Designed miniproteins, single chains. Designs and how they scored, part 53

Each design is a single chain, and the fold is of that chain. pLDDT is the mean over its residues in the fold that is shown.

## One batch from the design tools (miniprotein)

Design m1822
Fold by ESMFold2-Fast:
Structure m1822 (fold): chain A 113 residues (1-113)
Amino acid sequence: MRKELIEEAKELKERLKELLPQGDESTQEEAEEAIKLLEKAIELAEKGDPEAVRLAAEAAAKANLVALALKDKELAEKTLELAEAAAEVAREQGDEEGLERAEQVAEASKKLL
């Protein structure tokens, strides 16, 4: 579960880095914020910190705004994969608030597909 969260976060980060030059200034700022949140989420997840779920869901939400702005289906799919991985980890940890947030982000990602 945590391994999947880390892998999905790494994949989303790499896709955001590839797309960064294609956005306008506000889209680039959202992408840079998402990358920063993903790096922190990966760090916390590797340490076993339950806070990793909250940061992963927030990063996925930011990446959703980038996917919407660029109309990038691959980014939207990766955002969904991270949100679903975050929801699974939140469920295993009994983090009800984290689960609700991750599920909201997953629903937003599905609407982009």
Scores: mean pLDDT 85

Design m1823
Fold by ESMFold2-Fast:
Structure m1823 (fold): chain A 67 residues (1-67)
Amino acid sequence: APAEAERRAGELGTEARQKVLNAADILETKSIEEAAKESGIPKEVFENLMKGLNITPKELAELLKQG
């Protein structure tokens, strides 16, 4: 059920959230490459998110920090 997946995501989400917040800080202060390196998320994922939302790297970082 989706609720079971969300509960498991909640337990893993604290660790994933910390990685995402660290990546967001790097995305604001450095580059997409550094954010990808620290998070382990491919650079293309950040580029696709920015393109899809039509936002800047700084705006993407703010969205990631908000959850």
Scores: mean pLDDT 71

Design m1824
Fold by ESMFold2-Fast:
Structure m1824 (fold): chain A 63 residues (1-63)
Amino acid sequence: HMFARIDRMYRNRDIHGISRMMVDARRAGDQDTFAYATDAYRRLYADIQNMDIDAMQANIAAV
Protein backbone atom coordinates (compact mmCIF):
# COMPACT_ATOMS: atom_id res chain seq x y z
CA HIS A 1 0.00 0.00 0.00
CA MET A 2 1.17 3.56 -0.78
CA PHE A 3 0.68 4.66 2.84
CA ALA A 4 3.13 2.03 4.12
CA ARG A 5 5.73 3.27 1.63
CA ILE A 6 5.22 6.87 2.79
CA ASP A 7 5.50 5.74 6.44
CA ARG A 8 8.90 4.16 5.65
CA MET A 9 10.06 7.33 3.92
CA TYR A 10 8.98 9.32 6.99
CA ARG A 11 10.87 7.01 9.38
CA ASN A 12 13.97 7.28 7.15
CA ARG A 13 13.54 11.09 7.06
CA ASP A 14 13.41 10.88 3.26
CA ILE A 15 11.81 14.27 2.64
CA HIS A 16 12.75 14.14 -1.06
CA GLY A 17 11.03 10.76 -1.46
CA ILE A 18 7.87 12.06 0.22
CA SER A 19 7.94 15.17 -2.01
CA ARG A 20 8.16 12.96 -5.13
CA MET A 21 5.29 10.81 -3.85
CA MET A 22 3.15 13.97 -3.47
CA VAL A 23 3.85 14.98 -7.09
CA ASP A 24 3.17 11.45 -8.41
CA ALA A 25 -0.08 11.15 -6.43
CA ARG A 26 -1.29 14.56 -7.64
CA ARG A 27 -0.54 13.64 -11.28
CA ALA A 28 -2.37 10.31 -10.86
CA GLY A 29 -5.40 12.04 -9.28
CA ASP A 30 -4.95 9.96 -6.11
CA GLN A 31 -6.18 12.48 -3.55
CA ASP A 32 -5.96 10.05 -0.61
CA THR A 33 -2.28 9.32 -1.22
CA PHE A 34 -1.63 13.01 -1.93
CA ALA A 35 -3.25 14.05 1.37
CA TYR A 36 -1.36 11.36 3.31
CA ALA A 37 1.99 12.26 1.73
CA THR A 38 1.38 15.99 2.29
CA ASP A 39 0.61 15.37 5.97
CA ALA A 40 3.76 13.24 6.30
CA TYR A 41 5.81 15.98 4.61
CA ARG A 42 4.46 18.65 6.98
CA ARG A 43 5.12 16.46 10.03
CA LEU A 44 8.69 15.68 8.93
CA TYR A 45 9.39 19.35 8.19
CA ALA A 46 7.95 20.32 11.60
CA ASP A 47 10.06 17.62 13.29
CA ILE A 48 13.21 19.15 11.76
CA GLN A 49 12.17 22.65 12.87
CA ASN A 50 11.03 21.49 16.33
CA MET A 51 14.36 19.76 16.99
CA ASP A 52 15.95 23.22 17.08
CA ILE A 53 13.12 24.65 19.21
CA ASP A 54 13.29 21.68 21.63
CA ALA A 55 17.07 22.13 21.94
CA MET A 56 16.58 25.84 22.73
CA GLN A 57 13.81 25.04 25.23
CA ALA A 58 16.01 22.43 26.95
CA ASN A 59 18.88 24.94 27.13
CA ILE A 60 16.60 27.56 28.74
CA ALA A 61 15.11 25.03 31.20
CA ALA A 62 18.64 23.91 32.21
CA VAL A 63 19.24 27.47 33.49
Scores: mean pLDDT 74

Design m1825
Fold by ESMFold2-Fast:
Structure m1825 (fold): chain A 55 residues (1-55)
Amino acid sequence: GFNLEEALKLIQENPIFAPYVILSTPNAEDAKYLYEQVPEKTERMEKALEEVLNS
């Protein structure tokens, strides 16, 4: 199951996983929150957020 605190910790420790973590987020609110926590945003991260928002 999805855990927001573990997802945030994973992104903070390994930012390279951020697009995959965001894409795996079950709701738009949590996906936006995780995206906002990433200091260096990439196009892959934006695409992942867009996929969740349009699901």
Scores: mean pLDDT 79

Design m1826
Fold by ESMFold2-Fast:
Structure m1826 (fold): chain A 100 residues (1-100)
Amino acid sequence: GMSLELILESIGLVLRAIGILIDAEQGNVSKELAEEVGEIVKRAKKLLEKDPNNQLAIRAVELALEAAKTILEKTKDEEIKKKAKEVIKEAEELIKEAKK
């Protein structure tokens, strides 16, 4: 079973991913926002290494994937597009490994 620490960390990632998705949907896209989405995916991967059945971590990755796709659609900056594409690939691979 998940520890309280893992549950709280996972909830934190979900809330951060929601906030980023809202910012991206509003057109507030930046390199920093794309990097923050990437960090959520990396942190969720570490949580899934500790508990592969962590549904909150999986949900954080799904929200991060949606945010990265929104950033890619809304940005005109080639560096931001490159970062968003990298995050999309990492998130899709992680979701596939989780066998949703």
Scores: mean pLDDT 87

Design m1827
Fold by ESMFold2-Fast:
Structure m1827 (fold): chain A 86 residues (1-86)
Amino acid sequence: KAEEIDKRIEERAEELVNLPEEEFLKKIEEEVKKLPDMEPEEQLETLTIIGKAMAKKGMSEEDIEKISELILKAMKEAVAKGKYLE
């Protein structure tokens, strides 16, 4: 249900934020690389978790831009594989 999903998203975002900066960036990059192999519902949840974690972490503009480029590349690959949000 929506409440349980929202709670899970917040908990996972908070877990990521509590990681050291190097581990945080590495974990975000790993999750982004998995996006093309996810189903659309998992892609939406994962993108929401990443977005919330990045906002809470207070990332630099450079890091935000780098991760956004990785997300764009991963989503283009997801579309090519037929695994995308409709």
Scores: mean pLDDT 77

Design m1828
Fold by ESMFold2-Fast:
Structure m1828 (fold): chain A 76 residues (1-76)
Amino acid sequence: MDEEIRERAIEILVKAGYDREEILEALKKHENGEPLSERELLLVQMLFTVESMIKAGVSEEEILEWAKRELAAMEA
């Protein structure tokens, strides 16, 4: 179940325009207790937020639109 939620969250973020490898590298650094850049910290926060939204029953469409807006804000 947790693996399914993680994979779904990553797929939603990738559909929103996030880079899969960048997300996984940021997550690895976070899990190892390594210092994160502001961008890497935001990517880990986005992943955990999307996982929480999936668990709360938020629709994939609503999560996707939210994630797209957050990416646009990060790239501005």
Scores: mean pLDDT 83

Design m1829
Fold by ESMFold2-Fast:
Structure m1829 (fold): chain A 120 residues (1-120)
Amino acid sequence: SLEELEERAIELLKELAKAAKKALETGKKSDIDKTLSLFNELLGLLLEIAQAKNEDMVKIGEKLREAKEHVILAAEKLEEGDKEGAKEHFLKALELLAEVARELGLERVAELIEELKKEI
């Protein structure tokens, strides 16, 4: 159900928050890879929700693609030791996810993303 998909998004976002904070602290490839994996899983789930709601898949897909580009840049910056550059790109990715969550009516997901943004 849509409610079950939203609860899965909430749990993934909580795991992503923990993984991202750890990756920013350690800069370790294994922590960065876990963050990327969780982010990609969340993107897939948001696309599934958008499809289930018959939303504008082109518009939603473009925003999610841009969010993915920013999280990849954040990972590259962390691997280079640029923690501040990584934070900047990760915050841009989260902002795009929050916009998508709001467009999909996922207010609880959007609120958790805004909370995560304040902790980065």
Scores: mean pLDDT 89

Design m1830
Fold by ESMFold2-Fast:
Structure m1830 (fold): chain A 55 residues (1-55)
Amino acid sequence: MELSAEARALAIELVQAAPRAPSAREVADALRKAGHTASPAEVEAMLKREAIAAA
């Protein structure tokens, strides 16, 4: 499954702006609070594909 372009952009921004590396679960929770549909597994897969360091 793939995140929407908006959810992916927000997830990348959250990881880069965080004072520490957030977990995929924390990012998924933040995306859901912003009105996006996301699971921790989808966030983890996307972050690995984009080569961004994440828990």
Scores: mean pLDDT 70

Design m1831
Fold by ESMFold2-Fast:
Structure m1831 (fold): chain A 75 residues (1-75)
Amino acid sequence: GKNALLAEATEGLALIAAGVGRVAGDYEFGVRQIERELDRVRELLRRAENEEERRAAQRSIDHLTRLREEMRRLA
């Protein structure tokens, strides 16, 4: 559904931002961008109309949370 596709796109943007943060040594930038995308996916979870959309959003939340903790560890 649209929510699952948007969650995937949001996760992709966070992955790009994390990569940029690592290359530039700006881990604070990477963390902030991941947190912004995480808020978007949490909103998609709240608006999820079916179990498939909820699972997609939850998987993205879990992945983004792990990525944020990894970036914080490098800071």
Scores: mean pLDDT 76

Design m1832
Fold by ESMFold2-Fast:
Structure m1832 (fold): chain A 61 residues (1-61)
Amino acid sequence: MEVSGKGKSLEAAKAAAEAVPNATKVKVVDGDSLIVDVEAKTMDDEVEAARKAYEAYKELK
């Protein structure tokens, strides 16, 4: 698990992804936009964790 960023939105995105029980590793990076990298047992779990992270990021903006 790794976080790189300067904003509260990045911490919220990380927390949302980590809340998915099957997400084992989460990376959130503040590049030109939010970059989320998630490792989980299945592709569906990875997609779910990434989607929740983006939703949290957009909500706090």
Scores: mean pLDDT 62

Design m1833
Fold by ESMFold2-Fast:
Structure m1833 (fold): chain A 84 residues (1-84)
Amino acid sequence: MLNLSPEELEKLKELLDKVLALDTKKKGYITREEFRKAAEELGLSEEEAERFFRLIDKDGDGKISYEELAEFGAELSALEVELK
């Protein structure tokens, strides 16, 4: 269940775009470190970055797959329409 404010939703969408851009090697997943780096570049706090990472990392393995990112991005798009 995604319990996000409109502000958090906007920040998370920007973060997802940023982490996909940082995976220049196209290895098919992003690490917690890559996620934290993207969040830092966007001016997010460490606490916000950890919260968002936990929301996306459904497997709890400390890595986010491209499939998990795509599914979460779709959930965010649906939520944005509902919040309008």
Scores: mean pLDDT 70

Design m1834
Fold by ESMFold2-Fast:
Structure m1834 (fold): chain A 100 residues (1-100)
Amino acid sequence: MSEYARRLLEALREALREYPELKIEVEGDTAVVTAPDTPQGRAALERLAERLREVPAVRVTREGTTLTIEIADDGVGAEVKADLRRALEEAAELARELRE
């Protein structure tokens, strides 16, 4: 796994450790992280967004209780993009397991 994918996965795992009720849904090169509409849920999304600023290969947009993570297409190699997709899918699977 690339260093960027490892950092992405670590940031998402940390967010799930702090707030296991986060929902993560992945569609291709995009992941949507949704939190309950609580002060704790909103704070968890803010902390995740801050951690993701350290991962240059993704773009992050936050709106209310939703955080959108997009894999950047600006010269990132296909292998790095594949690793980032795997990191998002692994985090989404972990989020599903924690909510069941």
Scores: mean pLDDT 80

Design m1835
Fold by ESMFold2-Fast:
Structure m1835 (fold): chain A 73 residues (1-73)
Amino acid sequence: MNQEDIDFISKKYQEYYSKLSEIAKSDNQLLLAGFAARAYATAEGNRKLGDEESAKLNLEIAKKYEEALKKLS
């Protein structure tokens, strides 16, 4: 993994975390926002690298964390 790939994933994580953390009302919800953001960023990274199966898996994981966050909000 080169620096460009790391920078891409880090930027995507920050973008998703910024949006998801806005609906968090507790430390536990903020943790869920972090898990969702990481999974979304990983899915986009996998897609950029052509790993469509891993991208799909991480996207489904991200959606489950986001659903849990929204249900607790």
Scores: mean pLDDT 83

Design m1836
Fold by ESMFold2-Fast:
Structure m1836 (fold): chain A 87 residues (1-87)
Amino acid sequence: SQEELEKELEELLEKLEELIEELRRMIADGAPSAEIQAKLAEIQEVFKRINEVYSQLSEESQKKFEPRIEELERRALEAYLAAQRRL
């Protein structure tokens, strides 16, 4: 159902936010490059699932979630660039 998809998307967005914060902490703490690369892979996997769920939502639901997805994409890009500077 649309409600189940919206709930799954909410949970995926919360997980993505947590992974981005973990990545930022790992970079600040000087984590090994292999661990940073593994965290980046986890973030990519979650983004892939977010896009799959988002594409199944109604136009109304897509508009509701779009601003939060765009904000997290921006934060993920900033974290990715920080990781690249450290690697």
Scores: mean pLDDT 88

Design m1837
Fold by ESMFold2-Fast:
Structure m1837 (fold): chain A 66 residues (1-66)
Amino acid sequence: SDLDTNAEISRLAVELYRLEVDGDAAGAAALRARIRATYSEEQIAQLERAVKTIRAGRADRAAAKA
């Protein structure tokens, strides 16, 4: 269902964010390539928006700790 797909996209966004935080550029690129093979352009855009939201939330928390 669309709901199950949205849940999967959210999990993939968290995984991409973890790879970015770890500095694993190759792993992030490989995961993005796999996602592009499986999902539509609209779903990929949704995923990238989710990653941006996670990044913004983390940056806000880091700024609050500083």
Scores: mean pLDDT 79

Design m1838
Fold by ESMFold2-Fast:
Structure m1838 (fold): chain A 89 residues (1-89)
Amino acid sequence: LTLDQEVAAALGLIALTVSINAAKRDGDEQLAEELEKYRDRFVKAVDAGDIEGMAKVLEEAAKLFREHGYEDSAKLFENVAKKLRELAA
């Protein structure tokens, strides 16, 4: 990964981790468990240098946030995914 790609990947990982902790604190255990699965997939994509895979995981997480009523969080995840794709071009 380039420095810019690594920073974008790190922001995605931080966002997933913070979101898991927030969901647990708010008592949304189902959302937390599903986000943990996305974080595991995201880490595997980072380890593989798979920027497309990273972006895809964040887009899927965004859909999950939207399904749970967290539209603003969904938009933030979509923005990070978009930046990852732009940095891969």
Scores: mean pLDDT 85

Design m1839
Fold by ESMFold2-Fast:
Structure m1839 (fold): chain A 75 residues (1-75)
Amino acid sequence: SEELVEKVAEALVEVAKEAGKPVERKRAYDLVRAVANYLARNNEPVTAENVVKLAGALLGLDEESKKRAIELAEK
């Protein structure tokens, strides 16, 4: 869903900036869309948690940063 993509991408942009690893908004959106499509193609649930876990790992975020991004995306 586009709403899920927007929420997760914006959360990752904010958390990555806080972690000192800033990512460009367009790159975050492209990554989140790619991850969501990957999960769907592999019959895995496309949830904020699953998208953040994979996209956050690809951005080099630690477990605390990923948890923060999930909390922001679920608002």
Scores: mean pLDDT 87

Design m1840
Fold by ESMFold2-Fast:
Structure m1840 (fold): chain A 70 residues (1-70)
Amino acid sequence: SLKDKLIEAVEKMLEEGLPVQQMVDKLTELFNELLEAKASPEDVQFAIEILKAAERGDREKVKELIEKMK
């Protein structure tokens, strides 16, 4: 599913320790893919929350949000 792909991609970014700017860029691309694939409004809102957490470098919040999407 698209949620599973988003979760997998974010987990890889966290594991690699990507800088916050790179995480935001990658998440923005994934967010656009979710919109194009007609993901539910709830899934889109979750992706926005992940983006906001990544922008401030809050990796713990990003992990928590990903777990809630599972």
Scores: mean pLDDT 76

Design m1841
Fold by ESMFold2-Fast:
Structure m1841 (fold): chain A 80 residues (1-80)
Amino acid sequence: SELRKELIEELEKLKEELKKELGMTVEEAKEYIEKTKDFNDEEARKAFKLVLAEKLIEALKKGYSLEEIQELIKELVEKK
């Protein structure tokens, strides 16, 4: 699907931008959100978005529907 490819490309760009802004890998961002109590909401949000973008890229590559992707986003946001 063209839409699926476009979403993957946008998420990859977002991931690279977030990595550059945070100076973190996806694994480092994961550790950061687990440990964060003393950092500002913007940095925590960016780290969470980086981890989320990675999960969404993997789900899209596995052939998940947009509805399934939306549910995955909701679960990850609500668990944090």
Scores: mean pLDDT 73

Design m1842
Fold by ESMFold2-Fast:
Structure m1842 (fold): chain A 115 residues (1-115)
Amino acid sequence: MKARLEAEMLLGVAELVLAVAKSIINRYKQRGVSEEELREVSREEAEFLSRAFQSLGLDAVSALFREAIDSSPEELLALIDRVLAILQQVLDRVAKNPAMTAADARAEIAALLAA
């Protein structure tokens, strides 16, 4: 019982963190800020995501966001969407497997990122 709740909580926090970062970048895009300002916001969000995912024990995801620090805002948004899709796949697996731990969820995320 407890293991599944911990896996679901891990995935829920990860999804929330990605949704917040995506919302911030999209809001600055909608306001028509300069390309320089948008790149600075994108860099800050990539750095935030790298640290957040490291704190969640999702080192493979953290590494991808660290590599994205100097990427375009469009590339960062595409990476956020890719990670969100992977999290949804793992959430579906957790829902079907009540024995799945947070460690199992982390391993599944790493495997799907490598594919």
Scores: mean pLDDT 86

Design m1843
Fold by ESMFold2-Fast:
Structure m1843 (fold): chain A 65 residues (1-65)
Amino acid sequence: VREALELLRQAYEYLRAGDRERAAELFFQAGDIFRRSGDLRSARLAYAEAYRLLGDDERAAAYRA
């Protein structure tokens, strides 16, 4: 869980720097950690943001629903 939060912090830093691809990769990694720890809500939100950053709005919406 602490690792997932650190990955989210780094993802937001890459977003501020304009690196959407690296931010998306870090959101996927954080989502995987949340999923393995049983935090399915945080996992879905992390995956939604990753897909949104990659321009896949349909998958992003599915994870938010």
Scores: mean pLDDT 81

Design m1844
Fold by ESMFold2-Fast:
Structure m1844 (fold): chain A 72 residues (1-72)
Amino acid sequence: SMEAERARALRDAAQRLKAAGYSPETVAAIVNALASKFGDDPEAIRAGADRVIAELPPDATPEQVKALVDAL
């Protein structure tokens, strides 16, 4: 189902963000922002995580996370 694909994309994004060195709080903020912006688009969630890793430092604030994801 699309819900299952979305959930898998979000879990994959969380694991990649953890591997990239983001804190648990920042990972949660990024995953929540991606889920809110891209809804049922698993590929957009994955691509969004890639762009976040490229653009956002590991110590980013929740406000910086929201602003970057909203700009995607």
Scores: mean pLDDT 82

Design m1845
Fold by ESMFold2-Fast:
Structure m1845 (fold): chain A 70 residues (1-70)
Amino acid sequence: SEQERQAREAEERAREFGEDPSVAAVRLTLRTPDATSEVVVTGSMEDVGRIARAAALAGARVELEPIRRP
């Protein structure tokens, strides 16, 4: 399904950010037909992956943007 594909892609992206020591945080943009929400998650890429997967499986479009260390 499209939700499962989006969930897999989002989780893989979060894993890649977890392997990059220059990434301090990730901004998640969650889009549904009714609303757009933005959440910044600091430090825990496992939490980013969990949130992104859950949102995608619920039908949201998930976009992940890395926030890098200065």
Scores: mean pLDDT 79

Design m1846
Fold by ESMFold2-Fast:
Structure m1846 (fold): chain A 66 residues (1-66)
Amino acid sequence: GDALRAAALAAIPVLEEAVRGRLPPEDARRRVLEALAPYRGDLDVGVEVEEEDGRTVRVTVHLRER
């Protein structure tokens, strides 16, 4: 739906920056969750962060309409 598309578009630049900047995993998770906070009422949100040596290398976001 509309919320799903909007949430995905909001999350993409944040997770790209988290990976490109090799942010600490906790900072990466926080920033992605903050970007998705407006959509949590309409969507089920899951965030997985993969790290190597304390740096974010991959972020996976799971979005599902309720």
Scores: mean pLDDT 84

Design m1847
Fold by ESMFold2-Fast:
Structure m1847 (fold): chain A 86 residues (1-86)
Amino acid sequence: MTDKEIIDKALSKVKTALKTGDQSSYEEFVRYVNMLKIEAIMQNNDDVIKLLQQFVDKVLSAIRTGDASDFENAQNIAKQIESLIS
């Protein structure tokens, strides 16, 4: 599974959690983010670690508030992470 596929799966789980309120979809999202975070730590890539934290923070904000702009920001951060990992 590529890093892009992991990011795409993470975003898919966020969309499901936002639509259904399903806790298991949010837990799967966290699992995918942790996979990328472990890789970034092993590579000593502080920029990716920071972006992954911002990604989680924006996702949590979107779930908590239903704010479409926080979800759009999360998608933009995911694109930046993809660019740095690939």
Scores: mean pLDDT 81

Design m1848
Fold by ESMFold2-Fast:
Structure m1848 (fold): chain A 68 residues (1-68)
Amino acid sequence: SIRENIARMMDELGLPAAERARLLAELDAAIARAEEIAKTDPRKAAQYYTAQVLRIIGEALDLALARR
């Protein structure tokens, strides 16, 4: 799943456990919100989901790059 791939990416980047847990919780919330949107507008759900996935990946990369 995309969630498992993102979790693995975070582990490979060496993110702190707290940041990993926070970003995965945000991803789980985004998935749940996308499923609600999909009930009335599947296209908007896909756009929302894609935007949230890209945001979470970007935040994970920024956190990894900020580590000394």
Scores: mean pLDDT 86

Design m1849
Fold by ESMFold2-Fast:
Structure m1849 (fold): chain A 74 residues (1-74)
Amino acid sequence: GATKEEVLQGLAERLPELSLETLRQGLAVGFLENSILLEPKTQEIYDKRNELLLAARELFPDKQVAVAEPVSFF
């Protein structure tokens, strides 16, 4: 299966406005058997949530991809 690093690298390649370091600091990635959960940890990443969701679905078309709603960033 894909690793967190492979997901982040693929997202950085498709969203060049977000550096790999910005993604590492601002995005947690959860894996279930056939699902990927993207968990924004910063407002900057959350503001890009729809773009991240589309990019992740393009990278992993056979997986269910979702974005978690943050309870609070602070």
Scores: mean pLDDT 79

Design m1850
Fold by ESMFold2-Fast:
Structure m1850 (fold): chain A 81 residues (1-81)
Amino acid sequence: SDAAARRAAVLRRLAEELRALAAAGRLPELRAELEANRAALEEALADPRLSEASREAARALWDAATTGDVDAAVARLLALA
């Protein structure tokens, strides 16, 4: 479906952007941005209308930013696509 194809494209793009941020040494900036918006992100993630794929993608981005394990996060994003 168009929705599934768009979701897959977004997830692949997020994986590429995450690798680019890591290569540029910008994961601390991503971490700071996520922490600054933590309350709003937690509210959004608690929304029962949010898809499990979106929730898992957000979790993968947070884990990469906090642990630095970009390869694990990219694998998770690509598995959702």
Scores: mean pLDDT 78

Design m1851
Fold by ESMFold2-Fast:
Structure m1851 (fold): chain A 77 residues (1-77)
Amino acid sequence: SEKEKKIEELKKRIDALKKQLEEAERNGDESVTKGILRELSYLEAQLKALENEDLTPYQVQQEAEKIYEEKLKEREG
């Protein structure tokens, strides 16, 4: 289905961004790291909406912001 294809594409994009995140963290590039974390959070929110929840685009953005804040907090602690 189109939904299954979109889920597969999102998972591949998430995996690619996680590799870019590791590279940015190794290089100590905090600006790039934050940018990747924000994009990763948005894609993870989109994936969650497609797999487990019926969310509007606005709700996906809210979930992405929540995931982003959580990832930042984990990096500080």
Scores: mean pLDDT 82

Design m1852
Fold by ESMFold2-Fast:
Structure m1852 (fold): chain A 81 residues (1-81)
Amino acid sequence: SPMDKLIEAMEKLAEELEPKYPELAKKIRELIRAIRDNAPLEEIEKIVEEIKETARTLPEGVRTVVLTLADEALRVYKEKV
């Protein structure tokens, strides 16, 4: 499914980010867990906003990838509700 591909991409991103940005990696894994647990949409939206805020200070290239995946995950999640 589109969500399974996004989860795989987010897991790989979290692994790559963990050495330099462990808090961001933790938030991405929190998002993956919330999606798998079918958390309320409001919880998913809050985690996505926290990811975006945490990523705000990152280099542009890394920030763009993080924001794109988080936004895409939220979009796909909304379509399943």
Scores: mean pLDDT 85

Design m1853
Fold by ESMFold2-Fast:
Structure m1853 (fold): chain A 80 residues (1-80)
Amino acid sequence: SNLEKAFELFKKYFQDPSMTLAQFEQMLLNLGVPREQIDAVAAAFVKLYEYSEELFYEVFDKFLTGKISVEEVLELAAKV
């Protein structure tokens, strides 16, 4: 699933193989992702990564630092 794929990408990014799916979900909630949009945001990041690994890391860094919104992540993924 896209959620599992995004979870593996996030574990690789943080270099934390001990991260659980529940912790990943809570991190997204803490970053302002509504619960009903978690699957869509996960799919968006997978799509960005499949298009360009560099673009994924840039967008993810901006998202983690609060520089872009959930809506901007979804919009960027829709354009690729």
Scores: mean pLDDT 84

Design m1854
Fold by ESMFold2-Fast:
Structure m1854 (fold): chain A 100 residues (1-100)
Amino acid sequence: MLAEVTEALNANPALPKIELEELRARYEKEFEEMIKYLKENKEKIDLEELKEALARLRENLKTTDNPALVLVTKAVIEITEAIIAGKLEEARKIREEFLE
């Protein structure tokens, strides 16, 4: 998911055209699957890959002015930071707030 979001932020013109409800439904399912995977596979999490993805997301945020991409990027950054810190419950709360 994080890699797909990063790739989309770099060059995917389709994301800005996605309706908010479709974007919400898509990322709700994807965030749930990601958090479930991380909770069940803590020993298999590559923290360096997550940190690299986080740095790339922060760099992309500096160059995008699209409101939908800014919203998604900020949410993914906050969730990724919580995951890196081992705060999986906080990551869930951030996801829930993003989808409200």
Scores: mean pLDDT 62

Design m1855
Fold by ESMFold2-Fast:
Structure m1855 (fold): chain A 87 residues (1-87)
Amino acid sequence: LEERALKLGEELVEAAKAGDVERAEKLAKELVELAPAVVDQYVAENPEEFAELAAASGLTVEEAKAAAVARVEEIAKKLVEEARRRA
């Protein structure tokens, strides 16, 4: 799951660099759809570390999970915008 997300992220960056808007939009959508599962997997593997990071940010674990997913969405959106600028 994490490996698949990393590969999608790498391909999205390459699509953005190439100005391939259609490919960037498709990859961004797949990455965003996968993000909740990736975050859940990370938290399951690193529950104490994630709880500490959440507390350091003044968030609950659930709020931190939502923030992590929102951050992936923001990054994906910026990469699609970069592809449009280069197209």
Scores: mean pLDDT 80

Design m1856
Fold by ESMFold2-Fast:
Structure m1856 (fold): chain A 70 residues (1-70)
Amino acid sequence: AAAVEALSPEERRVVAAALHFGSERAAAEFLGVPQATVSRHLERARARGLVERDAAGRVRWSPALIEAAK
C-alpha cells in the first residue's frame, strides 16, 4: 500500500478520519483529540505527498497518489 505504509498507526487513523469527514474539525471531534493534533498529522501526510487540501480546506487524497494507483 504505497506511501500510506510510511505512516504510523496513529497517523493513519487521523488521516483516515479526516478523509472520511472531509474536515479537521469533524475528525478531531470524532477522535477526541485537539484539532491542532489533526492538523499536525495532516501536514506530515501532505509533506509525504499523500493528501492535499482543496480550495475549501477539505482533505483529499493527492492526485499524484491516485494516478500512481491506476
Scores: mean pLDDT 68

Design m1857
Fold by ESMFold2-Fast:
Structure m1857 (fold): chain A 62 residues (1-62)
Amino acid sequence: SEAAELLNAAPVRLREAALEALGHEQAGQPLSHREVAERAGVSPATARRVVEALRAVIEKEV
């Protein structure tokens, strides 16, 4: 899938930041895309795409 390809191409730091963002959402303390971007050293638009891709993969596989 396009989402899986995007995740495989993403740096480890960005994947870790996206996973933390989803964990924060489950805890009721969501991270902004800007906060994820700052943690990973990427643009907010890139952070948003990777977080959405990770969410889509998790929801489809579970």
Scores: mean pLDDT 78

